# Designed miniproteins, single chains, continued (4): the designs that were tried, part 111

Each design is a single chain, and the fold is of that chain. pLDDT is the mean over its residues in the fold that is shown.

## One batch from the design tools (miniprotein)

Design m15850
Fold by ESMFold2-Fast:
Structure m15850 (fold): chain A 64 residues (1-64)
Amino acid sequence: AAAQAEVDRLIQALTDGAGLSPEEARKALEIGVRNVLDNAADPSLAITPEGVARARAMLEALEA
């Protein structure tokens, strides 16, 4: 699925760019995704419904 491919790409970017292990990269991405979902109702952050749906799909891919 598109969400799984995006998760895999971001994990690789974090491991290659920041020197994180794959496990550390997964945790960092999960924290970021959860932060988006926790702030989805805040209009000052301009988080779109598409962004929320994408973040949820990424979280599901990370937890699968």
Scores: mean pLDDT 77

Design m15851
Fold by ESMFold2-Fast:
Structure m15851 (fold): chain A 60 residues (1-60)
Amino acid sequence: AAEEEARRLYEKLKEHSGNTPTNLKTTPLSDEEMDRFAVALQRSPEVRERLAKEAAEKSK
């Protein structure tokens, strides 16, 4: 459940970001959605590790 929620929010963030030229640092997600995402990550250390690894791989 928490893993699915975190993934859904991440995909939504990515889809929204893709529509706008990303020269801006601000996220398109609302503060409430960001808080929910953070809580989901903190609740599932596995999800946090997976997302961190994916972000690191994308950064390279």
Scores: mean pLDDT 61

Design m15852
Fold by ESMFold2-Fast:
Structure m15852 (fold): chain A 100 residues (1-100)
Amino acid sequence: SLEEHFLSIASKVTSKDLFKAATKVFKSDSEIFLYVNGALSTEYPEAPLFRAFLYLVKNEEYDEAIEALKILKEKYGKDPNFEAIEKALKNKSLPVKAKD
């Protein structure tokens, strides 16, 4: 499945990949560290899928990144920044200021 493909990507992602991707997505250091720490978490069930999302953004695979973000929103959709991130990916207007 598409989700299984994203989970396979997540297993190969390094912390360096995550920081590079997060600097493309977020304007502030606090948001970058927050989302990288979330992606590296063993406590958050969304973390592997979010690692895949960030890896796809780092590699400029934006269509696939949008698909991963849709699955994140459907399963875990309590992050108010996901809508802003999706809009920025579609409009090529990264990075975004994350919402509190």
Scores: mean pLDDT 77

Design m15853
Fold by ESMFold2-Fast:
Structure m15853 (fold): chain A 78 residues (1-78)
Amino acid sequence: LLEELAEAIRNLDVEKLRELLKDLSLAERGKLLAELSKLGNPVGTLVRMIRRGASAAEIAATFGISVSTASQILSLLL
């Protein structure tokens, strides 16, 4: 699961992230996000940016994606 989430984040695959997260409790999500935040670029960087309160626009600019895609990722990982 952790490796699958890391891969989905590397690929910026919103649908795969939604699929992997849908059956997790809030506590399980929190633990996984804490572990993901320890990883290197790009996964750890993205999770740390979200935890710092980065906007969808900042995430979009950093990863070269649309603001819409960044907003969906932000909502799934918050």
Scores: mean pLDDT 79

Design m15854
Fold by ESMFold2-Fast:
Structure m15854 (fold): chain A 95 residues (1-95)
Amino acid sequence: ASATVYAPVKEGAKITAEVRAEGGRVTLKIYIPAEGSPVKTAEAGPGEATITLDSPVKEGTLAKVEVRADEPATVTVKIYSDGELVAEATLRLEA
């Protein structure tokens, strides 16, 4: 199962995704811009993971975080731009 979270991001901003996974492990793919190729792939769970992108955003755009689980999981995703919360979602993923 998979779900997506979208967030507006500003040019020059550093992006951090904070993820909490309950029930199982999840795979995360971060896309900047949303329509592009993944810039980061990471795993989280059970518990918390923080994913920081090493390069600042080149141009103001929409970012996409795709979350996938092979087992049922509840995932909370928070997306920060230069430390400011720009998107938050709680996702229920089925197997």
Scores: mean pLDDT 75

Design m15855
Fold by ESMFold2-Fast:
Formats: structure tokens, sequence, C-alpha cells
Structure m15855 (fold): chain A 58 residues (1-58)
């Protein structure tokens, strides 16, 4: 794959890791991720926290 395609795939993987990070096992895997993948995972986690808070406030 082209470098750009690989990077996007890693980014998407990072987002999935963010969801998995809600578990203990997923947290450990996040520590092994690249900076870009960790950033993507953090974004997913942030989005989930925001949505969760929104639901609570309703």
Amino acid sequence: MAEEAERRRRYEEGRRWGELASTSEGSGKMMALSVEEQSAAMQVMGERLRLEQEERER
C-alpha cells in the first residue's frame, strides 16, 4: 500500500484501540502504539466521554 493508505489504516486502528482502552487489556496495548495511533485512540476516547456526558446530562 502507499504510505498514505498505510497511515490512514493505522489511524483507524488507533481509533478502535481507543474503544478497547475502556478495558484493562486494551490500555496495555495502547502503550505499545505509535504516537499517531495513540493520538487517534485518545480522540475516540474523548468523543466517547463527551457523548457519555451528554447522555447523562439529558
Scores: mean pLDDT 65

Design m15856
Fold by ESMFold2-Fast:
Structure m15856 (fold): chain A 59 residues (1-59)
Amino acid sequence: GAMKEAIEKAKKKAEELAKLIESYGGTAKIEKVDENTFKVTGNVDGKEIEVTIDAKDYL
């Protein structure tokens, strides 16, 4: 269904962001906050990054 597809898009976006952070020499972690929400946390050159990705934005 649409929500399942939105969750997969959100997960891919989180993975792309984590990969982008790592491509800059940083470290990244993806955390599942709830069934529809992923949190990407990372650090690049001492700068902390935190982004919340909600599957609802991909409906």
Scores: mean pLDDT 83

Design m15857
Fold by ESMFold2-Fast:
Structure m15857 (fold): chain A 67 residues (1-67)
Amino acid sequence: SKTVETLAKKLAEDFGITEEQARKAVEIVIENKDKSDLEIAKLISKETGLSYEEALTIVRYLRSLGF
């Protein structure tokens, strides 16, 4: 596992989003592990201003890393 900060920097670089958006996305996924990908993506979109489609892609990526 990586720290939230390290993972946020990688997400920001890989997806072309801000480190703050990436950090919030990682935190939301960790806090909502019991929820569906669609519900988590909706929360990320609401909290970061990213599109629902971008948020869903990020959720699926984080799930592939074991989140």
Scores: mean pLDDT 85

Design m15858
Fold by ESMFold2-Fast:
Structure m15858 (fold): chain A 58 residues (1-58)
Amino acid sequence: SEKAYELAKKMIRSLLEEGVPADEALALTTQALVGFGLSEKEAERIARRALKEVLAEL
């Protein structure tokens, strides 16, 4: 859980810095977490939390 969250934060930060819109960054990060073995619900929960925190830091 904690490792997935840190990975999600890094991925979202990278995508936003490359100019990917927040909604697309969320979708791409959620798909990546599902690909790493998380459930869809857990992946979306973690990705949304990561997006909120990254946006607060930018």
Scores: mean pLDDT 84

Design m15859
Fold by ESMFold2-Fast:
Structure m15859 (fold): chain A 112 residues (1-112)
Amino acid sequence: SALEEAKRLVEEKRYEEAIELLKPLFEEITSQATAHRFSLPEQIEILVLLAEALVNSGDTSPEALELLKLILQALKDILKTFGELLGSPYVEKLEEAIERIEEFLKKNGVEL
């Protein structure tokens, strides 16, 4: 699957290639028409991997920072809606990803 390929690319530190695979998946999970095709763990994994790839790529373009803001909002929405239903490992994974994105955005002049 594209998600499994993106995981390998992130592990290999091929962040730009991982971003190219993950952006379409992000569009699908943020669309009401297609979000139902993904389990909640898959949605979390896509968002966390895309955030990791973007932060580690060092891309500070306005486009990359706006995408990170959208990912941040999606992660916060998941935590707010499903936090009580998710196990501790998923909550910790979401909180760690949120913190890393917020730190990167603040370091690059984005007010939160």
Scores: mean pLDDT 86

Design m15860
Fold by ESMFold2-Fast:
Structure m15860 (fold): chain A 79 residues (1-79)
Amino acid sequence: GAREAAAARVDEGLKNKGSDTATVDEVANAAGLAARDLGGDELVAGLTALKKARSLGKDYLTKQEAIDAAATGAEVGLQ
């Protein structure tokens, strides 16, 4: 589902950059890619995830925070 796709995309991004934290923009990108993987709206997913990630008031999100924000975006992108 959307959460599993978002978790896979967040994990891929973190491994590719060699980091355990994600930026708000990286979370938005992961949400868009997850929505794309499932045939949803990448832009809606990315913007929704960006808004949720920014609401945390942090420049760097933990893996779990990134997955939660990206999953929320991907779920909305699939509507």
Scores: mean pLDDT 86

Design m15861
Fold by ESMFold2-Fast:
Structure m15861 (fold): chain A 81 residues (1-81)
Amino acid sequence: MSLEELTRRAVELAREAVRYDKKAKEALAKGDLEAAKEYAKKAQEKIAELGRLVEETRRRHGEEAAERVVEAVEEEILREL
């Protein structure tokens, strides 16, 4: 997997995690505790997968590349919030 592909996938995972977190908050606001729990779990799963991709980037492309992926992820999270 290329650095560009790893970065793209990491940003996609961050976007999905934020979307699930928003759905969890919406469900909680509606009193749907079960849906809120399920969406929160999905958000956490995406965060875990993102962490694995960052570590793969560090292993394959080095620390500087991993830092750039993290920066791209942080920018996406801030944009979605």
Scores: mean pLDDT 85

Design m15862
Fold by ESMFold2-Fast:
Structure m15862 (fold): chain A 82 residues (1-82)
Amino acid sequence: VFDKSTGLITVPAGTEVILPEDDIELTVHKGEVEVTHNGETIVLKEGESAILPKGSVVTAKENSSFSLVNQKKTKSLLVKTD
């Protein structure tokens, strides 16, 4: 479930999400996720964040809510740098 008002993605335990773009910042708001990329695995707990490359596999270890923000493709006004 995705809530556009909060930007939160809520998924049940065992859900896998493959990140479609590079430089996505994932912030865990509730629960715990495991992120696997190039054979390396990191665990993100509530309140933790990481900037992740395209093709990263995010696995929810429990019922979790997290946000995804593309750091390079943020909507910018004419004078903003991402």
Scores: mean pLDDT 71

Design m15863
Fold by ESMFold2-Fast:
Structure m15863 (fold): chain A 60 residues (1-60)
Amino acid sequence: GPEEGREGANLGAAGAVARGEADAASGQKGGITGEKESYNSDYKTGQEAGYRGAVAAAKA
């Protein structure tokens, strides 16, 4: 319904960031097809944050 559509739109941006973070943490750079095109800047922002987080976690 409309609430689900609104939720999906909000989840889209949050999902893009989360996917970028997860992909970066897994060492996924430029290898994921489709998702980057859909999420653009949000995905790249999450990917950068995830990379830094993964590096920090690996050193801890």
Scores: mean pLDDT 52

Design m15864
Fold by ESMFold2-Fast:
Structure m15864 (fold): chain A 95 residues (1-95)
Amino acid sequence: MSLEEKLKKIIENLEKGLDFARELLAQTTDPVDRQLAEDAIRTYEEAIKLAKEMLEKGEISPREFAVLAILTAGADYLLNLLAKRHGKEPFEFKT
């Protein structure tokens, strides 16, 4: 799999997580759940931005990949916590 193909798949997965976080935010009135959704949205947006910058460069440093992995894991953790609080099944992401 090329670096470009791998980054495009990562971006697609992050965008799906972002869309789900936005849907949950629209449905919630609890202040804690709203904050979790907003934090997840922000983290996904940062991860997507970084992944797109890597795609434009055509290269990844180990540091940039590590930061992308940390942001992705953090966003997915927040989204899964929010989904459980809404009585929904955990969001499945593919690493």
Scores: mean pLDDT 80

Design m15865
Fold by ESMFold2-Fast:
Structure m15865 (fold): chain A 105 residues (1-105)
Amino acid sequence: HMVEGTVKITIKNEDKEPVEYEVKVTVFRGDREELLYEGTFKAEPGEEITIEVKVSLRVGETALIRVEVRDKKDPNKVKIKTYLVTATEDGIEVRLTGEEERELP
């Protein structure tokens, strides 16, 4: 059977200046890639923004969620968080498995 759960993604502005973030959330299930969320947020210094995405999996299935966060003023720098999502008989389990920063050009 299918199990549905919510994955909560928090982004904190740790800078002393307001930042406008571009955020992209993608889920990977086997050979399939699906965009779950794409948007822009303005965060004041110290502000946390929470994005909620829903994932449906069969019990025993696993998926990866990739969260890409860019500063709109410097979009070549991207912070990537990777979550492992596992469906169990008790629901959806989410674990942060990777965190990295890339500079694209």
Scores: mean pLDDT 80

Design m15866
Fold by ESMFold2-Fast:
Structure m15866 (fold): chain A 77 residues (1-77)
Amino acid sequence: SEEENKLFEDFMGYVGEIVEKMKSSSKEEVIELLQELYRKALELAKTLSPEDQAALLEYTEEVIDLLEKKFNVKVVF
């Protein structure tokens, strides 16, 4: 739906903001930002259908994996 597309678009914007913050952050701060990103995804997922929740969480895990590689960090949840 248009509302679900808006929520996904807003989340992608939030991911972009987090990535920009990471560029000037310490390794410890990058880990905290990745934890915040995952927490935000879990919160957003609660407002979605089960199928969209699964898709959002899968997307978020892939993004976190890519960012861990890019910034040479490992996150534990």
Scores: mean pLDDT 81

Design m15867
Fold by ESMFold2-Fast:
Structure m15867 (fold): chain A 77 residues (1-77)
Amino acid sequence: LMEHLVEVALSVPGVLSASASKTPLGIFVRIDAEDGAAADAAVEAIRSDPRAPNAVTVAMGESPEGAFAVVLVDDPE
């Protein structure tokens, strides 16, 4: 699931990098993108994936180097 979600995020034009980490709360997916529109599109791609039906955005922001988002996805165990 982690690798799949990273691949989904990276498939979105304007995404610069993506990484996932497994925690007791679930899987956190971090997305770094060239702008906020690309970050938002990557979040929507994850939310639209049937393997991540309960995905929630826990953080979003913009920096001088681009935008980022962090999505929490339920880990079915």
Scores: mean pLDDT 76

Design m15868
Fold by ESMFold2-Fast:
Structure m15868 (fold): chain A 98 residues (1-98)
Amino acid sequence: SMSELEKFGEDLKRLSDEELRRGRESAEQAIRYAQESGVQAAGYAMAALASVTGLWVAARIGEKKGSKEAAEYNLKRAEEGREILLEAVRKIKEIEKK
């Protein structure tokens, strides 16, 4: 039966969607901080946007391959992209506090 594989794929897609949503929110926050902090923070906002793009590409590659290995790759890459975004937001916040 393929029901277990179907459930696994659906759960992974839901996790990927949630990570992508968080990535977008982090990028939007980074843009707002860059605008408020001025020119010095613009580089971190651009890095965050690049990381969101990477996260989207990773999620799409995993989904299109339709295999367990591809799904595991997708989750790993999505998590890596999310961490990069969170780190960019943290650095922007540090710039704003100065």
Scores: mean pLDDT 54

Design m15869
Fold by ESMFold2-Fast:
Structure m15869 (fold): chain A 58 residues (1-58)
Amino acid sequence: GKEAALKGAYDAGKAVGELGRLDGGAAMGQWGGTEGGLSPEEGYKAGLEGAKDGLAAA
């Protein structure tokens, strides 16, 4: 469902954020989220939140 796609976008963004890339994490969430049936905006937001958390953990 959409919850799984949102979690995937967040997790992908977090992994990229751990590499210091906020913009890349957001973009990865948008791309992967869209493949999972999310809108580009939904995927971008999920990826960006993940990337912020990943950057904070790095």
Scores: mean pLDDT 77

Design m15870
Fold by ESMFold2-Fast:
Structure m15870 (fold): chain A 72 residues (1-72)
Amino acid sequence: SKKELEELLKELRDLVLEIERNGSEEQKEEVKKYLEKRLKEIAEALKAGDYDKVIELVKESIEWAKEVLKKS
């Protein structure tokens, strides 16, 4: 649902902001590169009308960001 996607995007944004505040410069660069790749994949899924894939990619990005924070 649109509400689920909005909540997931908020969670991802909050995690990225936490890495930007507490992470090393190397971790910030890694996050930037990862998000650039994921944004391209999300854009392709949106172009295809595959909203389930968009939700999947956002959830995967959240899981990845949580792992980066654990290493900080």
Scores: mean pLDDT 80

Design m15871
Fold by ESMFold2-Fast:
Structure m15871 (fold): chain A 62 residues (1-62)
Amino acid sequence: MSPEELAKEIAKKYDIPFSTAKRVVERMGKNVTLSQIEKEAEKIGKKFGIDKRSAVAYLALK
């Protein structure tokens, strides 16, 4: 899966802007998988007490 295709899938699944999803993929690295992003978002969500959508968006800012 290309980084662009992965970003589109994340944007659709979590209802976040494509630009935000693209930044998540860029920050996580060239070989990141959807499963890795979901696991990292779950860790962030538990750590900060935020929902999974907010946790995915947070990955774009870190």
Scores: mean pLDDT 78

Design m15872
Fold by ESMFold2-Fast:
Structure m15872 (fold): chain A 95 residues (1-95)
Amino acid sequence: SIEELLEKFREKIAELRARLAALTDPALKATLAERIREAEELLEEIKRLVKEGKDPLEITKEEFRLLSVLSEAELLLELYEQGKITAEQVVKLAH
């Protein structure tokens, strides 16, 4: 259901926020915090569209945008935590 999907997005945002809080590099934290804030704003927009009974295709488009933002943030954070990329490289890749 849409409610289950929205809860999964909320849980993923919370997970990424917790992982972000463990980081010490200020530029890295700021860069990933911006991406997570974008995800939070997209989630609130999706909730608004659902509440207003908007076209399912419009809702789905925003869900794909949110998934894209979350997937990018998670991948960058995972690669950094694994030591595969530097903080500077995360900042450069987060365009």
Scores: mean pLDDT 87

Design m15873
Fold by ESMFold2-Fast:
Structure m15873 (fold): chain A 78 residues (1-78)
Amino acid sequence: ASVTLEGTLEVDDVDAATAAFVKEAEELKANAEKYGLSNIEISVEKTETSATVTVKFTVTLPDGSKIDVTITITVKQK
């Protein structure tokens, strides 16, 4: 199974908001085994007025089944 989550956030400071999302994603990656996560990939695409942060990972459920998750957050200047 696969799950895709998409969101858009409008902020006054795109760089600060993007850095906060990347920090949380990197902390998630550092603790991946603790949360039953694997294959964690983080990518960031920046433009003059926006940034797109994509985090991909695999969740292993208690029954041994696996779900591939893709989270895409677009951060835009107000």
Scores: mean pLDDT 80

Design m15874
Fold by ESMFold2-Fast:
Structure m15874 (fold): chain A 84 residues (1-84)
Amino acid sequence: SMEELEKEYQKRLEEIRTNPELRKALADKVRAEHPVFLPSQQLLEKQAKERGLTDLTPEEVADYLLAEAHLRYEFEKKRKELEN
């Protein structure tokens, strides 16, 4: 169901926020598939403020953004299949 899918997505977002190793692993996977994705320092600072990640290093913020993008893509695809 859509409710179950949304709960799973929120759980996965919490996991990448609280687990640096999982976050880095997903980010490294995205970098391997899309090696040209290089966010600027200004973008990293802006995104850190918007997401409440101001205590993270720029490298950790970059990893989070890539991991979040990966999860968003996967769950958006699943949502569209359910919404028919």
Scores: mean pLDDT 77

Design m15875
Fold by ESMFold2-Fast:
Structure m15875 (fold): chain A 62 residues (1-62)
Amino acid sequence: MKKVALGYERSAREEALEKAKAFSEKHGAEVELIEGKDREEAARKAAEALKAGYDAAAVVGK
């Protein structure tokens, strides 16, 4: 199965949930939501997931 890591900061949680749903519906992929202390940490964790075998990674609200 294709896996996608979606990083977000807590204040962007609702936007992350909406994007995860849209991405899952469009691509049929399993989306894992990763909360970071800030956007920079969320981006780092998403990038680490990509290196760990996830097919794609993204961060909410650049």
Scores: mean pLDDT 76

Design m15876
Fold by ESMFold2-Fast:
Structure m15876 (fold): chain A 91 residues (1-91)
Amino acid sequence: MAQELIEELEQKAQEALAAKDYHTFLAYHQVAEVLRLVPELSKEEVEKILELFLNDPDGTKSSEILRIMARLERGEISEEEALEEIRKILE
């Protein structure tokens, strides 16, 4: 399930890159990375995260998600803690 969605996100990222749409490329690529690190995210939650990365006018929520991912990659928080914090942002 998660792997198929990751492949779909990366395919859409590559299509955006080919079209020189760097904003859309970065959004899809970053969301695919989030799902690789937190595979427990549902398709609906991934779609909400994608919406934030594409259309967050303040950049605050997308930046908070990126900070959570950085902390997870450094081993400062668990996958379960990252999932909980992401879900709070999506409320």
Scores: mean pLDDT 83

Design m15877
Fold by ESMFold2-Fast:
Structure m15877 (fold): chain A 104 residues (1-104)
Amino acid sequence: MSEEQKKRLKELEKKAKEEKNEEVKEAALKALELIKKEKNEEIAEAALEALELALGLKNEEEKLRIIKAVKDLLEKKDELSDEQLLAALKGLVKQAEFYKEKVD
């Protein structure tokens, strides 16, 4: 990971620890631990971006869903190619961007 990615990861760990929803907190912290072990910088970037966007969401159901999906994809890394994993993570980034501007 780049120094910039390491700094973002520490900032996300602080945000995750402040989460009032315990499931969101646990899923986010586990995803961040998996990102720390990631050697592919593009995968780390997409996962960090997805978590940054998801943690900012006002809709708790979509927030939890996207964060859990990031965690699950990173846990299944050995079952997916880097190309498949990156594409799936970029899809989650787009989903999080879509929901960040929605007011129900």
Scores: mean pLDDT 83

Design m15878
Fold by ESMFold2-Fast:
Structure m15878 (fold): chain A 65 residues (1-65)
Amino acid sequence: SEVKERQEILERLAALGKEAEARGDDSLLAYVQELVYNMPSMSIEEAKKRLEEAEKRLAEAERKQ
């Protein structure tokens, strides 16, 4: 189950990275890439928290214009 949860988080990070790249948001793209790189060293809870923070950053950028 943990392997599957990590895979789901990685898939969400990959999708978020594509959205950041499409928007030209280099800072968010870098943040997502750093999360993917550090994922093996993080707990599921920490990875989920950081994914939610990245998703929040994208949502705020989208609302602004």
Scores: mean pLDDT 80

Design m15879
Fold by ESMFold2-Fast:
Structure m15879 (fold): chain A 85 residues (1-85)
Amino acid sequence: GELMDKIVDEALANRDKVTDEDIEKYVEELRKKGAEFALNLIDEAREAGPDAAKATVVALRLYIKAYEEGKIEDESVKKLYEEFK
């Protein structure tokens, strides 16, 4: 749980580094990969607001990196990793 909380905190702290253009490029890449789960998470975050969308993009990148490094085991994160592979 603590690692996931740290990822959320880091994503919120770094959301200002993500532009609306960065989100659109990321969404386009996810569509090309057929990453439906990741796309749904971003769409839900966009309904909550632009800061939530930016934070979600950072969080997804951090979750995938943590999974690749063997630091996290979670079915939702594994599904994200498989969609980005």
Scores: mean pLDDT 79

Design m15880
Fold by ESMFold2-Fast:
Structure m15880 (fold): chain A 87 residues (1-87)
Amino acid sequence: SMEEIERFKEELRELVLKNAEKNKLSEEDKQKLEEIMEKVFKAKSLEEAARILTEEATRLQREKANPQLITMVIAAGSEVRAKLEEL
């Protein structure tokens, strides 16, 4: 249902941002992660959300961003794909 998808996106955002605090990401990396998660939240489908996370992870890898930030974006993508397989 749409309500289930919206709840999942809210839970994913909270989990990702909580993990960023726990892993002591810099304010710059937290801002980058927040911007990525805002794009995910604006996605009209979980398929679009998964695509956004894959594209952003690839971009961060090319830019040689913080490995912890890259890992968090990849993990978020895996969570979205797992949810897609349940639907």
Scores: mean pLDDT 85

Design m15881
Fold by ESMFold2-Fast:
Structure m15881 (fold): chain A 84 residues (1-84)
Amino acid sequence: SALEEAMLNDEAVLERLAEELMRESGADKLKSIEEQKKLLKEYVQQLRDQILNSDASEDLKQFYLKLLDKVEQIALEKLKKKEA
């Protein structure tokens, strides 16, 4: 849908979701950037598995997987900037 496409291209929405992803995974409580990345990736993989095993339509699964990929990328980019 147009709303879903708009959400996937809304940088502010994606950044907010990336911050929520960091909090929900517990990665934000870790002191090491490498440990934060590891926990974040493990949590994202669990979410991917939940989406794939859900009763949702294929279109809805594809939307959530694309959203999750973009949000993960933003979270990892933010962690990379903290290393510099």
Scores: mean pLDDT 84

Design m15882
Fold by ESMFold2-Fast:
Structure m15882 (fold): chain A 71 residues (1-71)
Amino acid sequence: SEIRERAREIVELGIEALRTGDEALFERALEMERELIEEIESLPEEKKQEALRIVAEVAAEYRDEAEAAAA
């Protein structure tokens, strides 16, 4: 799934930014997230709900790793 791949890329980039403290990397992750959200918002309601579910699943997969990186 394109949405799942993009969501994973964004989360992995965000985690790397947290570990390194690289502000430019944070900005890139936020830009990619904004672009993904804009695409999801343009989808028909049925597809939008599925896309949001995929994004939530990816976020849950990386939750503990993201928390560890931020600590």
Scores: mean pLDDT 82

Design m15883
Fold by ESMFold2-Fast:
Structure m15883 (fold): chain A 66 residues (1-66)
Amino acid sequence: SSMMEKIKAELKNLMEKHEELIKEGDQLRKDASKYSAEELVNKTLELENQMAYLSDRAKELEEILK
């Protein structure tokens, strides 16, 4: 159905955003020496919060597909 296609497209978009955040985390680790310990903690928490949000949204959509 068109609804299932929309949900699948949204899940794909969430997976792509999650992959982008992984790359941002990798870049943050490479650039770690450019930041203070406080800045690194804050940037890491921001990434973790964004990843948690995407994970929760994906779980909600997967539950609708059941």
Scores: mean pLDDT 85

Design m15884
Fold by ESMFold2-Fast:
Structure m15884 (fold): chain A 61 residues (1-61)
Amino acid sequence: MLSEEEIEELVEKLIKEAKEKVPDIFDTISEEELRKLAKEFVKEKGKEATVEEFLAYLSKK
């Protein structure tokens, strides 16, 4: 299981990569909301959390 520090680092990386792949995502979703969703996603998937799965998760929301 990931430590809280590792979760935060993965969340930051995931958000950065999501912004790279979908630049206009931040026009619709606030950074705070995106961070909240990324944290929940990382908690569910752990260290195997990928930006591709995260983007799919967001599209289902």
Scores: mean pLDDT 75

Design m15885
Fold by ESMFold2-Fast:
Structure m15885 (fold): chain A 91 residues (1-91)
Amino acid sequence: MKDLEEAEEYLKKAIEHLQLASDAALAGDVETALKHLEEAIRYASEAIRLAQKALSNEGTLSEEEIQRAKEVLARAETVKRGALSLRESLR
């Protein structure tokens, strides 16, 4: 399903940017950390939107696709929360 596959790709990008932000923050590069946090929040928000869209059509999804969409939603919410928390700590 296109929405689910796109949600998984956005989640992957959100995780990558959160990791880069954490690495930059640890190195004392606050400017780079904030740029990656903005990207992590943006990608996580898109993953949430697409996962919710996939779940709104769950009658057309397999059991495995429903579980994957729920996992993407939960993980994207966690990534977004982590990114927002780290951003607050750097300001």
Scores: mean pLDDT 87

